# Ledger of designs, part 59: designed miniproteins, single chains

Each design is a single chain, and the fold is of that chain. pLDDT is the mean over its residues in the fold that is shown.

## One batch from the design tools (miniprotein)

Design m2047
Fold by ESMFold2-Fast:
Structure m2047 (fold): chain A 66 residues (1-66)
Amino acid sequence: DRETARGILRQAVYLAKQGKIDLAIRAVQAAEDMGLLSPEAAQRVIDALKAGNADEALRIGEEDLA
């Protein structure tokens, strides 16, 4: 479900903005494991989160869902 995936992405971005990068990464990995994100999109989102680009991570994830 796109709405479930978007909810997880928003939560991951929120966690990253709070400095909880490891927890944000785990949320994205959980979405990948559930089939809500492609492996390629999940990796790009994680890379953006690690780079401190939380808003970019959200956009990348939403593009995968389009």
Scores: mean pLDDT 82

Design m2048
Fold by ESMFold2-Fast:
Structure m2048 (fold): chain A 61 residues (1-61)
Amino acid sequence: ARQLLLQGTSLSFRGIAHLEEGDYDAAIADFRRSADLYQQAGDDASAALLRARADKVEAEK
């Protein structure tokens, strides 16, 4: 649904802000939640990219 996509986008931006502040755990949580919302909205490609981003942050922190 469009609402889920908008919520996913908002969470991805918040995740980026947390990442820039060095709050890695909050960034990972936001990226994973954003990915779930994108997948529910049918955007599997964006969901996969956000999960990969979260996994990279988790591995490199």
Scores: mean pLDDT 81

Design m2049
Fold by ESMFold2-Fast:
Structure m2049 (fold): chain A 107 residues (1-107)
Amino acid sequence: KSIVLEAEMLVGVAKVQMAVLIMLVRQGKISQQEALSMLDRIRSILMEFTDLVSQVDPELANKVRSKLENLFSQAKDAIKNGDWEKFISIINEMISLLDETLASLRA
């Protein structure tokens, strides 16, 4: 029960940072280097989230971690290529994955 609450809080923090990052990208107010730095901070939060998931469901945690690592790799490539529309799409896929993971933990 407490682990689920902690997981929800970490997802909340990550979603706020993702929303700020998308806003800055849409406004043209962020450099590639700044976007990569913000993405690395989001990655750290989400890896902590997967560690919490692993305490409840290790198989789900491994699946989510693998998917997140692939999405982060794609997001970094999108930033390096200046493909901001693809970047925003990938961040939205991460958000959906997090929501699905939390729904599974609540079941």
Scores: mean pLDDT 88

Design m2050
Fold by ESMFold2-Fast:
Structure m2050 (fold): chain A 87 residues (1-87)
Amino acid sequence: SSMLEEIEKLAEEAVKSTDEKEVEKLLERIKELGLKMSVEEQREAVRILVRKANELDRSDDPRLRKVANKLIALAFELQEEIKKKEE
């Protein structure tokens, strides 16, 4: 899915950015894309975000750990959306 490729690219840009406002804007764009996806694509998006966050969470860099926490929070928001569609 081209939307899943876009989510991966936006997550990578958030990791590279030292501008907190740019990071917030990139994460908001990931959320907007994720909310428009099918349940199957949302599950894959959650997997991508969790994997990326786990990679960053192992870093000794506090900035990268903050990005990891934001990616995990976003993954949980998408998981809640999946749950609402399944119930």
Scores: mean pLDDT 84

Design m2051
Fold by ESMFold2-Fast:
Structure m2051 (fold): chain A 63 residues (1-63)
Amino acid sequence: STSEEILALSEQGVPREEIAYRIGKLAAATGDGDQSRYVMLVLMSGTHDERRAASRGIKEGIA
């Protein structure tokens, strides 16, 4: 699940902007609703760096 992926990345010491990038890329590639919802929340409420990272992930994840 998206929550399990986020938890795993956080426990590995991955910064929030890197998590946003990775989930953004995965959401764009898979079309998963939970991942897409997380990405939308980041784009609406995240820091500038988190929003930039999510947008970059989306761009790279598009098939």
Scores: mean pLDDT 79

Design m2052
Fold by ESMFold2-Fast:
Structure m2052 (fold): chain A 65 residues (1-65)
Amino acid sequence: MPSLDELYDRYLKELDSLPLSPELKEQARQVFDQVLRLARQRGVSPQQFEDALRTVLTSAKSQQE
């Protein structure tokens, strides 16, 4: 299974590739950092962490719509 750091890097690259405003990208990056910190502290599974990152991306996209 991918590590939390591998998932974080993957989803950051996906976020950077999305046609979102700079403000939305910065906001989503800040939320990614918070999610990563919480996942490390709580011992969250990689799957739960990935689900959280996907939710952040979906939220950022909906803010643009």
Scores: mean pLDDT 80

Design m2053
Fold by ESMFold2-Fast:
Structure m2053 (fold): chain A 86 residues (1-86)
Amino acid sequence: KAEELLKEATELGREAGELYVRAQEAYKQGNNEEAIKLYDEALELIDKAKKLVEEADIDKEVKDNMLKALDQGREAVLKNKEKVLK
């Protein structure tokens, strides 16, 4: 089960990264509403990935490192979303 949780978390993280790139492109094109929507979708996927990692029965150091990486990604999304809002 832990392997399944980590696979799903990794896939969600990858999808969040793609949404993040698309949101940045939308912002560059002046599509602020689309950029905000894509950033919000990326945040939802990151939050889901974090829950799966937290639930996975894996080494604590590996878990902590994965959660830190997801938190850094979340912070990057929030910072860029703030630039779109004003």
Scores: mean pLDDT 86

Design m2054
Fold by ESMFold2-Fast:
Structure m2054 (fold): chain A 74 residues (1-74)
Amino acid sequence: SEKAIELLRKAYEIAPEEARRYLLLAIHYVRQGDYDGAIDYADKAARISEESGNREARDLALEARRLIEEERRR
């Protein structure tokens, strides 16, 4: 989960303001072990980032989502 948090933090640094709120929530939910909540907020952040044309932030959020889903299965 630490790698997922690193990716979400990187996305937060480059993301538009609206997506940053959801990325911060995703980080908080990962830290709490609420992986379903973290995935939902990472997906929202990725969608907003895509809509704003920030593909790098979208890709970082989606990669973090994949790692969170992997951790959920452990």
Scores: mean pLDDT 87

Design m2055
Fold by ESMFold2-Fast:
Structure m2055 (fold): chain A 70 residues (1-70)
Amino acid sequence: SARFEELLARLEAGLREERARQAANPVTAPSEEAARARLREVALTLGGLSEAEFEELLARLLEEERALEA
């Protein structure tokens, strides 16, 4: 359990770095769709996650969001 959280944190750190770079060099605002596709590619490439592991990670995050709302 702690492992996937650490992987997620590493991915978030990488994305934060990229977003900071993109903010310094503004381009037309990307769609939410494009941002999600980018996130998936980063997860597969940097995190070494398989497609199944990435989908599982997203499912767990969504479940946690729902549990907090309940």
Scores: mean pLDDT 66

Design m2056
Fold by ESMFold2-Fast:
Order: sequence, then C-alpha cells, then structure tokens
Structure m2056 (fold): chain A 66 residues (1-66)
Amino acid sequence: SELDKLKEEVVELARKMGLHPSLLESIDKLVDEAKRDPSLTPDAIANLQRAKESLKENSKPKLTPL
C-alpha cells in the first residue's frame, strides 16, 4: 500500500521536524482524494508529490537556539 507508506513517511517527518498535525491531515486528505477520485486533475496529484518533496527538503534542519 503506497498510500500507507507515504502517510507514515509524512508522519515521521513531521514528528522529527516538530510540524503541526494539521499539516499531515491536509496532505493525507489530498492523497485520499486523489486515490478515490480517478477523475481528479493532475494538479491534485502533483500537489501531493510537491508537498512530500517539500517536507523532504526540510530534512536539513537549521540549528537555532531556543
């Protein structure tokens, strides 16, 4: 299940980066809709990929003191 893998990857990234859970819901919703609706525009699918890529790019944490 690729969807499950993507979701788990996003969750782990968000947890590691300390992102808000609301972001996960937004990305997850896009993935779910893209999977359910085959008539969806390519933009919807692209958004999912872009979001995932953006999160991966943020894998480079900037050291900032509290």
Scores: mean pLDDT 57

Design m2057
Fold by ESMFold2-Fast:
Structure m2057 (fold): chain A 65 residues (1-65)
Amino acid sequence: TDEIIEKAAKAAVEKKYEEVEKAAQELAKLHPDTDPSVLAEALREAYRSKDLEEAVALLRAAVAG
């Protein structure tokens, strides 16, 4: 889980849209209890982030909440 969150965060910060979509699908499969809308919002915020640590924190919060 942590590895996929880090990959998604890095791809989002680097603006690699295709890699973000793949990582988002993997996160959704690992966390079926997470609302897809909450995960989508966290990914949008990660795209706007310039800091990798901030992007990771956003994705972890979405999955944990």
Scores: mean pLDDT 76

Design m2058
Fold by ESMFold2-Fast:
Structure m2058 (fold): chain A 72 residues (1-72)
Amino acid sequence: MAPSPEELVDRAVAEFREWLEANPDASEAEKLTKLGALVAELVAELRARGVPDAEIREAALAFVRRALELIE
């Protein structure tokens, strides 16, 4: 079965955490650029799967909130 929006958010957060661990010297600008790229990938995947726009928006916001907690 296709993963749920929540499972895709969890995957994106895990990917961002792994990237931060691999790039400990990354600048704030580089971290934000990676965050933006992962948001774009998440939105594109959800849209390709036919997820409703409201659910895509909620998933993107959930990812951004969780990702921002990792860069402090």
Scores: mean pLDDT 84

Design m2059
Fold by ESMFold2-Fast:
Structure m2059 (fold): chain A 73 residues (1-73)
Amino acid sequence: GAKEKIEEAKKAAEEAKKRIEEALKLPDASKSTGLVLLAIGDALNKALEARKAARKEGNKEGIEKAKEALGMV
């Protein structure tokens, strides 16, 4: 349900954040940039799907958590 999608979105957002932080520390940005962009795209897609599912279920708490996951990207 929506809660599972919210958890997936949060995990994807955390992964994207970690990849961005690591990329900023690397001298060779060319190879890390592609992986960072893929992780950001995955996190955004999962956050949008989580918000859509939470809205469909009328879960206000779930909507707030989905917004937080989107904001982390």
Scores: mean pLDDT 72

Design m2060
Fold by ESMFold2-Fast:
Structure m2060 (fold): chain A 67 residues (1-67)
Amino acid sequence: MSSTQQQIDAMRAKLLAAADRIVDDWVRSGRIRTDEERQAELDRLYKLSDALAPQTLDGRRLAREIG
């Protein structure tokens, strides 16, 4: 049964949303000053989110590190 897969997908969605929020905040604060830097950080965080989503504990750790 795919309840575990549903939990992984939900965690991935939350991590992707967190990445978007964090990068938007970094742009607003001046930490990211170009669209190229913004896209590079989004790509990095998205890849990390995809890699860690299968492990809920690791997903929570990533959210703690990037939030």
Scores: mean pLDDT 70

Design m2061
Fold by ESMFold2-Fast:
Structure m2061 (fold): chain A 62 residues (1-62)
Amino acid sequence: SEAHARGLEAFRAGDYETSLEHFRQAGEAGDKRSAERAAMVADMLGNTEAAKSANQLLDKLD
């Protein structure tokens, strides 16, 4: 998805907050890999609320 691609580009550029937002959007659209990356980036940033939301999304996608 486009959101997943933008998330990867932001991550490679070191824009972790932007990366997290794009991966979350892609995950909400059904991309399990993007949801996993959102959880990883949220943990890296110490954003516990974002990490919790991403993990709940992962459980939903199964």
Scores: mean pLDDT 83

Design m2062
Fold by ESMFold2-Fast:
Structure m2062 (fold): chain A 73 residues (1-73)
Amino acid sequence: SMKKVLELEIQSSLHYMKAGILRSTGGDEKEINKYLYEANTLDLQALLADPNASQEQIEEAKKQVEKAKKLLE
């Protein structure tokens, strides 16, 4: 539903904001990367819940989640 998509988009934006604040204040790189991974995962969940999302958008979001996960190694 549109409500579920919006809720996931808000949560994703919150995680990006947290990562941005940490980055600008010299915060821990691992914590920044965790918030970015969570944000990318929420973006993918929002796309999967959106009936207007294209397969191309979904595949790109999956790649971004994989890249973010690699940074946690």
Scores: mean pLDDT 88

Design m2063
Fold by ESMFold2-Fast:
Structure m2063 (fold): chain A 90 residues (1-90)
Amino acid sequence: MKYGYVFVRVGESVEQIEIIHYKIDEDTEEILVLASNLVPPEMMNEALRKVAKELGVPGEKIRLVGDTQGLSDEETIKLAEKIVEKKNAE
């Protein structure tokens, strides 16, 4: 699968990054990141670097899609899957 995703929650600091759900395989070239609402932009940039390190992938593979303001975890996962399905169909 060329495109994968990661749903992350970032707490008070970059060290409090939580990976809620992800779909990534050996063929994944780009990883789309969706983050929980209320993450400051500066914290987000550091969070993306930490996510790349935790997943063991180059930072160049990480692409921020946006935050999921007002969505539940289930709704966020469904949105991420829809985005990835569309990109993989192209």
Scores: mean pLDDT 72

Design m2064
Fold by ESMFold2-Fast:
Structure m2064 (fold): chain A 65 residues (1-65)
Amino acid sequence: DAAARIAALRAEIARLAAEAEKDKAIVEELKANEPDHEELSRKIAEQGKALARVQAARARIDQLE
C-alpha cells in the first residue's frame, strides 16, 4: 500500500540526508585545511549527487500521496 511505500521512501531520504550531512562536513573540513583541490571538487560533486537523490525520493513520495 501507499503508506508502506511512503515509509520506505522516508527511510531512504533519512539515509541520504545523513550521507549528505557527512559529505558537507568533509567538504567544510577540506576547505578549512586547504588540502588537495581535486579531493575537494570530488566531494562537492558527491554532495550534488546526494541532493539530487533526496529530491527524487521526495518527488516519489509526493506522487504516491
Scores: mean pLDDT 73

Design m2065
Fold by ESMFold2-Fast:
Order: C-alpha cells, then sequence, then structure tokens
Structure m2065 (fold): chain A 66 residues (1-66)
C-alpha cells in the first residue's frame, strides 16, 4: 500500500542515519546493509541487540509485505 511504502521509505532513511551515527560507517555502506537486511552485520557494528531487534521488527511491519 501507499501508506506502507511511505513508512518503509522513512524507516529506511532513519535506519541509515542511525547506522552512520552509531557505527561510523559511510552512508553508502549503511544503505547497502539496510537494503540487504543484514541484521547480523548491523549487530556486529552497533553492538546493541535491542536496537537491532527493534529495527528488524519495525522493518518487517512496514516493509515485509512489499
Amino acid sequence: SAEQQEQAAKFREDLVDALVELAGVSREEAQALVDARDWEEILKLVKDKRFVDRAKALWEKVAGDL
């Protein structure tokens, strides 16, 4: 749906921004990790399981059915 697409786009942008700030990776690298849904690699970089678990759950809610 259009609502899910808008929420997924906003969530993707927010998650990329958070990865750049927390893990010190480039925006390009953060975008690649988020687009691949490489949650294990994201967890290794940020070392915050709560952040990763929450991000994964939100992604599945807004983008899992797209």
Scores: mean pLDDT 76

Design m2066
Fold by ESMFold2-Fast:
Structure m2066 (fold): chain A 83 residues (1-83)
Amino acid sequence: GGAEDYARLAIEYAREAAKLTPESREEVEELLKKAEELLKQGNYVGAAILAAQAALIAAEKDPRSLPYARKAVYYAFLAIMES
């Protein structure tokens, strides 16, 4: 529970957003790789912020990513609040 679980969910939804936006995939995957690294280090706030950024970049390129980006941002917010 808490910040770690929410940060993991933010990353998961950001990855789903990335799958729908091939044109931003490289940039989004690099941010998500860094988010996963921060998550492993116990930096849940940092991981959540990068996951939210990745999801928003994906949504900017393809509106089909918006539902996933909204979920990623929501869980990122919860991770920050629980930290």
Scores: mean pLDDT 86

Design m2067
Fold by ESMFold2-Fast:
Structure m2067 (fold): chain A 69 residues (1-69)
Amino acid sequence: SVADAAAEFEALLVERGVVSPEQAREIAAGLLDGRMPAADALRNLARLLEMHGRADLAAEVRRMADSLE
């Protein structure tokens, strides 16, 4: 589900030390906003992470997006 993917994404960002738990929660909440399909939102975030040197994290986020389709 989108909620499960958002929770997994939140945990991933915190565990990898990318952002604080509060920031990760805000980002995850944005995925639940429904402004765009969750898979597309995750792929956009993966591209951003890759451009900022987190290619491994981007690959994990892309796998999460694929699981939603």
Scores: mean pLDDT 71

Design m2068
Fold by ESMFold2-Fast:
Structure m2068 (fold): chain A 89 residues (1-89)
Amino acid sequence: LKSAKEIDKWLAEVVKKKPDHIEVEQITPEELVREGSKYKNLEEFYSAVFGAAKITGAKVTFIVRNPEDIPIVEKVAKKYGVDYEIKVV
């Protein structure tokens, strides 16, 4: 629904504004599905975020509550070669 377009619009805005830092809060697979996101899983969503960061040269800070997501975030960050930081709360 609307949230899938909002995520796309937000990522496009990030690329356009070229911020120095991007802060992303953890999103669950359930939330992605519930909101009708075009992203099928967390890896696709994080790939979109890190892709935008690579284009802009921004550093990414991820705020995560579930440490189990850290390997997915790190795998995607390494693939894109983007500077990143993970904060576990």
Scores: mean pLDDT 70

Design m2069
Fold by ESMFold2-Fast:
Structure m2069 (fold): chain A 79 residues (1-79)
Amino acid sequence: SEELEEAIKILEQLIEELRNGASIDEIIEKLKKAAEKIPSLKGTFEAAIEDLKLGQKQNSKSVALATLKGNIAVLKEKL
């Protein structure tokens, strides 16, 4: 699916941005935009946002990276 490939690319870009010093808030805002752009995967992006918000309270970049990697793995299984 072209939409799945686009979503994977977005999530991979967000992982690199987070590694390069982007805040979790910046990643959440980009995921909100991705949910608007790819409505068929809106539920997946919204679940990732909620997990990131919970992880943000723990102030853990590792939790944020794990959430994004997990979402990529789920999307790749659907290819």
Scores: mean pLDDT 80

Design m2070
Fold by ESMFold2-Fast:
Structure m2070 (fold): chain A 110 residues (1-110)
Amino acid sequence: SVRDYTPEQAAKIVQEIGDSVVKELEKLAETSDNPELWKEAKKKVEELFKLIIEAIKNTDDKEKIVQLFNILERMLTQYKMSLQSESDEVAAETLIKLAEEAIKEVKEIM
């Protein structure tokens, strides 16, 4: 449970997840027939992870940290499903949309 983490531990975990996801998106940009689309997706995902880390560092409320992790988990779960079921182009476009929606949600709770 995320509730057991300190803000410092939560920020570190989000950073580690972000580094892993960004590395995966760099590989997709290298192997894709649509590299510019994955490059835009990577840019949005990097913005999202930076905002989540900033939100965690700026809150003393454990419930807000739980909400931030729920936003991230929902986005990553939907992205992973899209990667498995959709074309490469549609998966990249889905990730851009999901990251933009997640950025909006994070800004509303900052």
Scores: mean pLDDT 88

Design m2071
Fold by ESMFold2-Fast:
Structure m2071 (fold): chain A 65 residues (1-65)
Amino acid sequence: SPYEELQQLMSETHQLIRNRSPPEVIQQQIDRLRQFASQLKDPELKEMAESGVKYLEKQLKKLQE
């Protein structure tokens, strides 16, 4: 299910942030999530994925401060 895959990618990215992984590793995972979002045909699921990407990018910026 695309929804389950989105939730897994989100969870994995949150885990990388919590573990203070290198910024490049977190960015690579966010880029994968962006790629996944771009391939989604369901408008609601795509909006959810794009919102998730924005949230994670904001979290990454906070870690780099």
Scores: mean pLDDT 84

Design m2072
Fold by ESMFold2-Fast:
Structure m2072 (fold): chain A 63 residues (1-63)
Amino acid sequence: QERIDAETELALLQIKAAVAKLSGDYEEAVKYYEQGLNLARQAGLTDDAKVFEEGLKEAKEKL
């Protein structure tokens, strides 16, 4: 099911972004948050989109 597949991909992108932030690789974290935000918006997952939008803003502030 497309929604479940999207939710799984979003979870993986959150993990990748978090790992990038922990390693100090904020440029990589921004890329993963942007990918997750785009996917969440395409899938209509509004709450997930907000999570990725906040993560993206936070990561950009560290650049």
Scores: mean pLDDT 81

Design m2073
Fold by ESMFold2-Fast:
Structure m2073 (fold): chain A 76 residues (1-76)
Amino acid sequence: STPLDEKEREELVELVERELRELERMGAPQELLDAARRARELVRQGKPLEAVAVAQTEIAKVLGREDALKKILETL
């Protein structure tokens, strides 16, 4: 497995920010929005697996938002 380089991290951060904006438009719960922001920060740090874990935990808590899960996973 290849670690994320700086360009890949920047691209993933941008994708996560776009998906966060979409989640806001969908009226996602605040807990899911906060999880997406934490995931963005983890991607910036080069920790995409930790970002996935954070997203999965909050989605399980806010269950029923399968579209939001798919969008978050597409960015990680």
Scores: mean pLDDT 68

Design m2074
Fold by ESMFold2-Fast:
Structure m2074 (fold): chain A 77 residues (1-77)
Amino acid sequence: VSQSEEELQKEIDEAMERIEASVFLIANKDGKGITVKEDAELSKTSQSTASRRLNRLLKRGDVVKEGNVYRPNPEKY
């Protein structure tokens, strides 16, 4: 059970990463950045899901957080 759960979680994580990168880059094309609420509205998801997603991008170094706003990491993008 735990092993199958880990494999499923990895596939979900990889799918989420693709969606995260796409939506984030579209939302932040003007360099303005995005809040949890804006990300939730753009991705048609809950604010809780958007918050977890943005925190995952932050842990990966794909974004930086300034107050309540997440922006592309200028060293990576």
Scores: mean pLDDT 67

Design m2075
Fold by ESMFold2-Fast:
Structure m2075 (fold): chain A 65 residues (1-65)
Amino acid sequence: SMVKGAAAITAAELLVMAGEEVEIPPVGGTVEFVARGASQEKALEAIRELAREFEKNPYVKREIE
């Protein structure tokens, strides 16, 4: 599933923050996410949860799978 947020971040950067690895050029890969809470600390936890669902998305999912 896709998550729409107020901030747009490259897919590679988003997944790296969640501890995932992806080989998508930052110039071509952009993803939006939604984080609940007022702190970025909570946003990072949410990103890890979203990373599991992001694997279903083409640009988030590893191109070589």
Scores: mean pLDDT 44

Design m2076
Fold by ESMFold2-Fast:
Structure m2076 (fold): chain A 93 residues (1-93)
Amino acid sequence: MEKEIEEAIRLGEEARKKLEELREKEPEKVREEMEKQAEEGRERNAEIAELVENRDIEGLIELAKRAAESEGLVDLWTVAALGAALRQFREEE
């Protein structure tokens, strides 16, 4: 599991960097797309919150890998958030 956690954290850091670059180059476009995807974002946030509350590390890793297959804004945000959560859980061990 350690190797899988490290891979998910790495994917999260890459997603965070991509989001920062997009916000720097096209801030208005990022805002508009996030607003259009607000419902999807709320559903994703609820899914992440449930996995975090249950400390479902395997579920967090699986979701991060699945989201990393897409370059959509909500998926990039999801991978970044999951990487941060997995890093936090690893530090608590």
Scores: mean pLDDT 78

Design m2077
Fold by ESMFold2-Fast:
Structure m2077 (fold): chain A 66 residues (1-66)
Amino acid sequence: SVESEVFAEMRERLARGERVTAQEVYLKLAERLGNSEAVELVRQAQTADPKEAAELLRQAQDLLAG
């Protein structure tokens, strides 16, 4: 699935010592699934305060899950 492919890629990057954020994972998922609204929420989360960022990512996850 798209989700398993994205998570596999991110795990490989982490194993190589690369910096990978939760926001990057959500962004890749939203882009691969073609959900422009979820992409916008994740991008907003990148510049938000921690509590607001968590809420925005939750909203993006809800959109991606249906």
Scores: mean pLDDT 80

Design m2078
Fold by ESMFold2-Fast:
Structure m2078 (fold): chain A 100 residues (1-100)
Amino acid sequence: VTKPAEMSEEEKKEAEKLLEEGKELLERLERKIRELDAKAAKATGAEKRKLVLRAVGLEILRIAAENIMDTIEKLGATPQLLEDLKRILEGMREAIEELE
């Protein structure tokens, strides 16, 4: 019988904190995607293409974050998964800040 998750109490607390931060960042990212989609709907030509491509880039980050968070919630965290989540959350923060 193999344990489904082998985490220290410290790693469990870190995972819970990162999942909470990730959920807040996902909500912010979804708002920015909707703002870009609304702007793209009013734009034409090269400007519309630029806005659509930015929205697609944010959507890719959203999907990646949701997948890793879902993996952690279902299977438990590993040090590698926690580091991967930290990297994605940092990328999401940077993308959101660039749009402000």
Scores: mean pLDDT 80

Design m2079
Fold by ESMFold2-Fast:
Structure m2079 (fold): chain A 87 residues (1-87)
Amino acid sequence: MGASEGTPENIYPYIAERIPEYSAEELKELVNRYLKAMQAYIAEHGPLESEEEAIAFLREQGFSDEEIELLFRIGELVEEYNEKEIK
């Protein structure tokens, strides 16, 4: 399904090289938690209107401020990777 293919398998090693504080496995686990939470949010509330609402929702779902900051860093790297590696 398209949502499961949204992040390429090679992205986690790519991110881990650029965020050396975390392993590819740790980054993958965090991203999977994020994607599950965002899919639930979108299904109930529609598309995100602001980053502030996303942050508030993630905090409610048990994400720490450190994890949220890491998710933003990952998002930037995913956008860079996708723009460069676009099919």
Scores: mean pLDDT 72

Design m2080
Fold by ESMFold2-Fast:
Formats: sequence, C-alpha cells, structure tokens
Structure m2080 (fold): chain A 78 residues (1-78)
Amino acid sequence: SKEEEIYKAVKEYLEKTKPLAEQINKMSEEQQKKFYEIVEEKVKELEEKLKNAKTYEEGKEYGDEMVEVIEKGLKETE
C-alpha cells in the first residue's frame, strides 16, 4: 500500500537522522548557531517546497535532500 511505502521511507529517514539529531543536541548553542548559519537558507528552501508538496513522492524526495544537506553541513561546521 502507499501508506506502507511511506511508513518505510519515514522509518529510513528517521533512522538516518537519529545520529545527526544527537550530534546537534550535543553541540553548544554557539556551535548550533554556526551550523544553522551554514544550512539555514537551503533547509528553509526545502521546507517551503515540502510544505507545498501534494504527493508522497515529492515529500520523500525533498526529505532525502534535506537529510543530505544537514549531513554535509555538519561536516562543514567542524
């Protein structure tokens, strides 16, 4: 079912973001601000696209891209 496919995509998405979220949460407020300075513009752009997505496929695509942006941004922050 479509719901089953989305659930699987969301699970994979969350699994990938779990270590990233933990890394961000362990950072100081100043380090977090530095990280957001790097990724904020692109993340906001993708968030707006995601809000306007009308299909599950679009949501998954933008979500995956957002994870990639966050992951690369973390590497560039340090």
Scores: mean pLDDT 74

Design m2081
Fold by ESMFold2-Fast:
Structure m2081 (fold): chain A 61 residues (1-61)
Amino acid sequence: SELEEAFARARALTAADPSNALFLAAASGLQHALEDPSMSEEEKRELLARAEAMVAAAQAA
């Protein structure tokens, strides 16, 4: 799934740069979305978009 793929990428980025708070936040949020069965598809989509924005912001800084 897109969430699982995004989480794997965020985890790899966190492992490469463990001091980067945005990579950690993105990985944590994606993990929550994967583990929470009460979260709607819309909420998961919004969280994925936020996580991808965090990664992009960290890479641009």
Scores: mean pLDDT 82

Design m2082
Fold by ESMFold2-Fast:
Structure m2082 (fold): chain A 55 residues (1-55)
Amino acid sequence: TERRLRAAEALLREGDGAVAAIARSLGFPSQATFTRRFRERFGRSPAEVRVHTPP
């Protein structure tokens, strides 16, 4: 749901966990499904959200 995708965006911006782990913790069946749903909602991939965080 949209709520799950919004929670994922917050976790990605905070730098918490791997994308696959975030997807599974929020009930997505796979990282691929999560990535597709995330791009549909926000217009960018989870990886693109993460590139704004300094190393």
Scores: mean pLDDT 72

Design m2083
Fold by ESMFold2-Fast:
Structure m2083 (fold): chain A 71 residues (1-71)
Amino acid sequence: GPHMTMAEFRALVEENWDRLVTEHKLDEEELAKLEELLAIAREQPDMLVGRVAREHPELAHVLLKLQIALS
């Protein structure tokens, strides 16, 4: 949700990485955007997901797609 930190988002992605890859949930462009999200999470782990979506609207669709897929 919007109160989730980027560190928590990264942990969920890493825990579910094999499933995300196996199910082919992301295309090549979405994978590149996910790499950008993971870079932000490493640099700013305490930043809220809702803030990242506001400041990086180009990444917001991948962020939302993954939050739905991981819930």
Scores: mean pLDDT 79

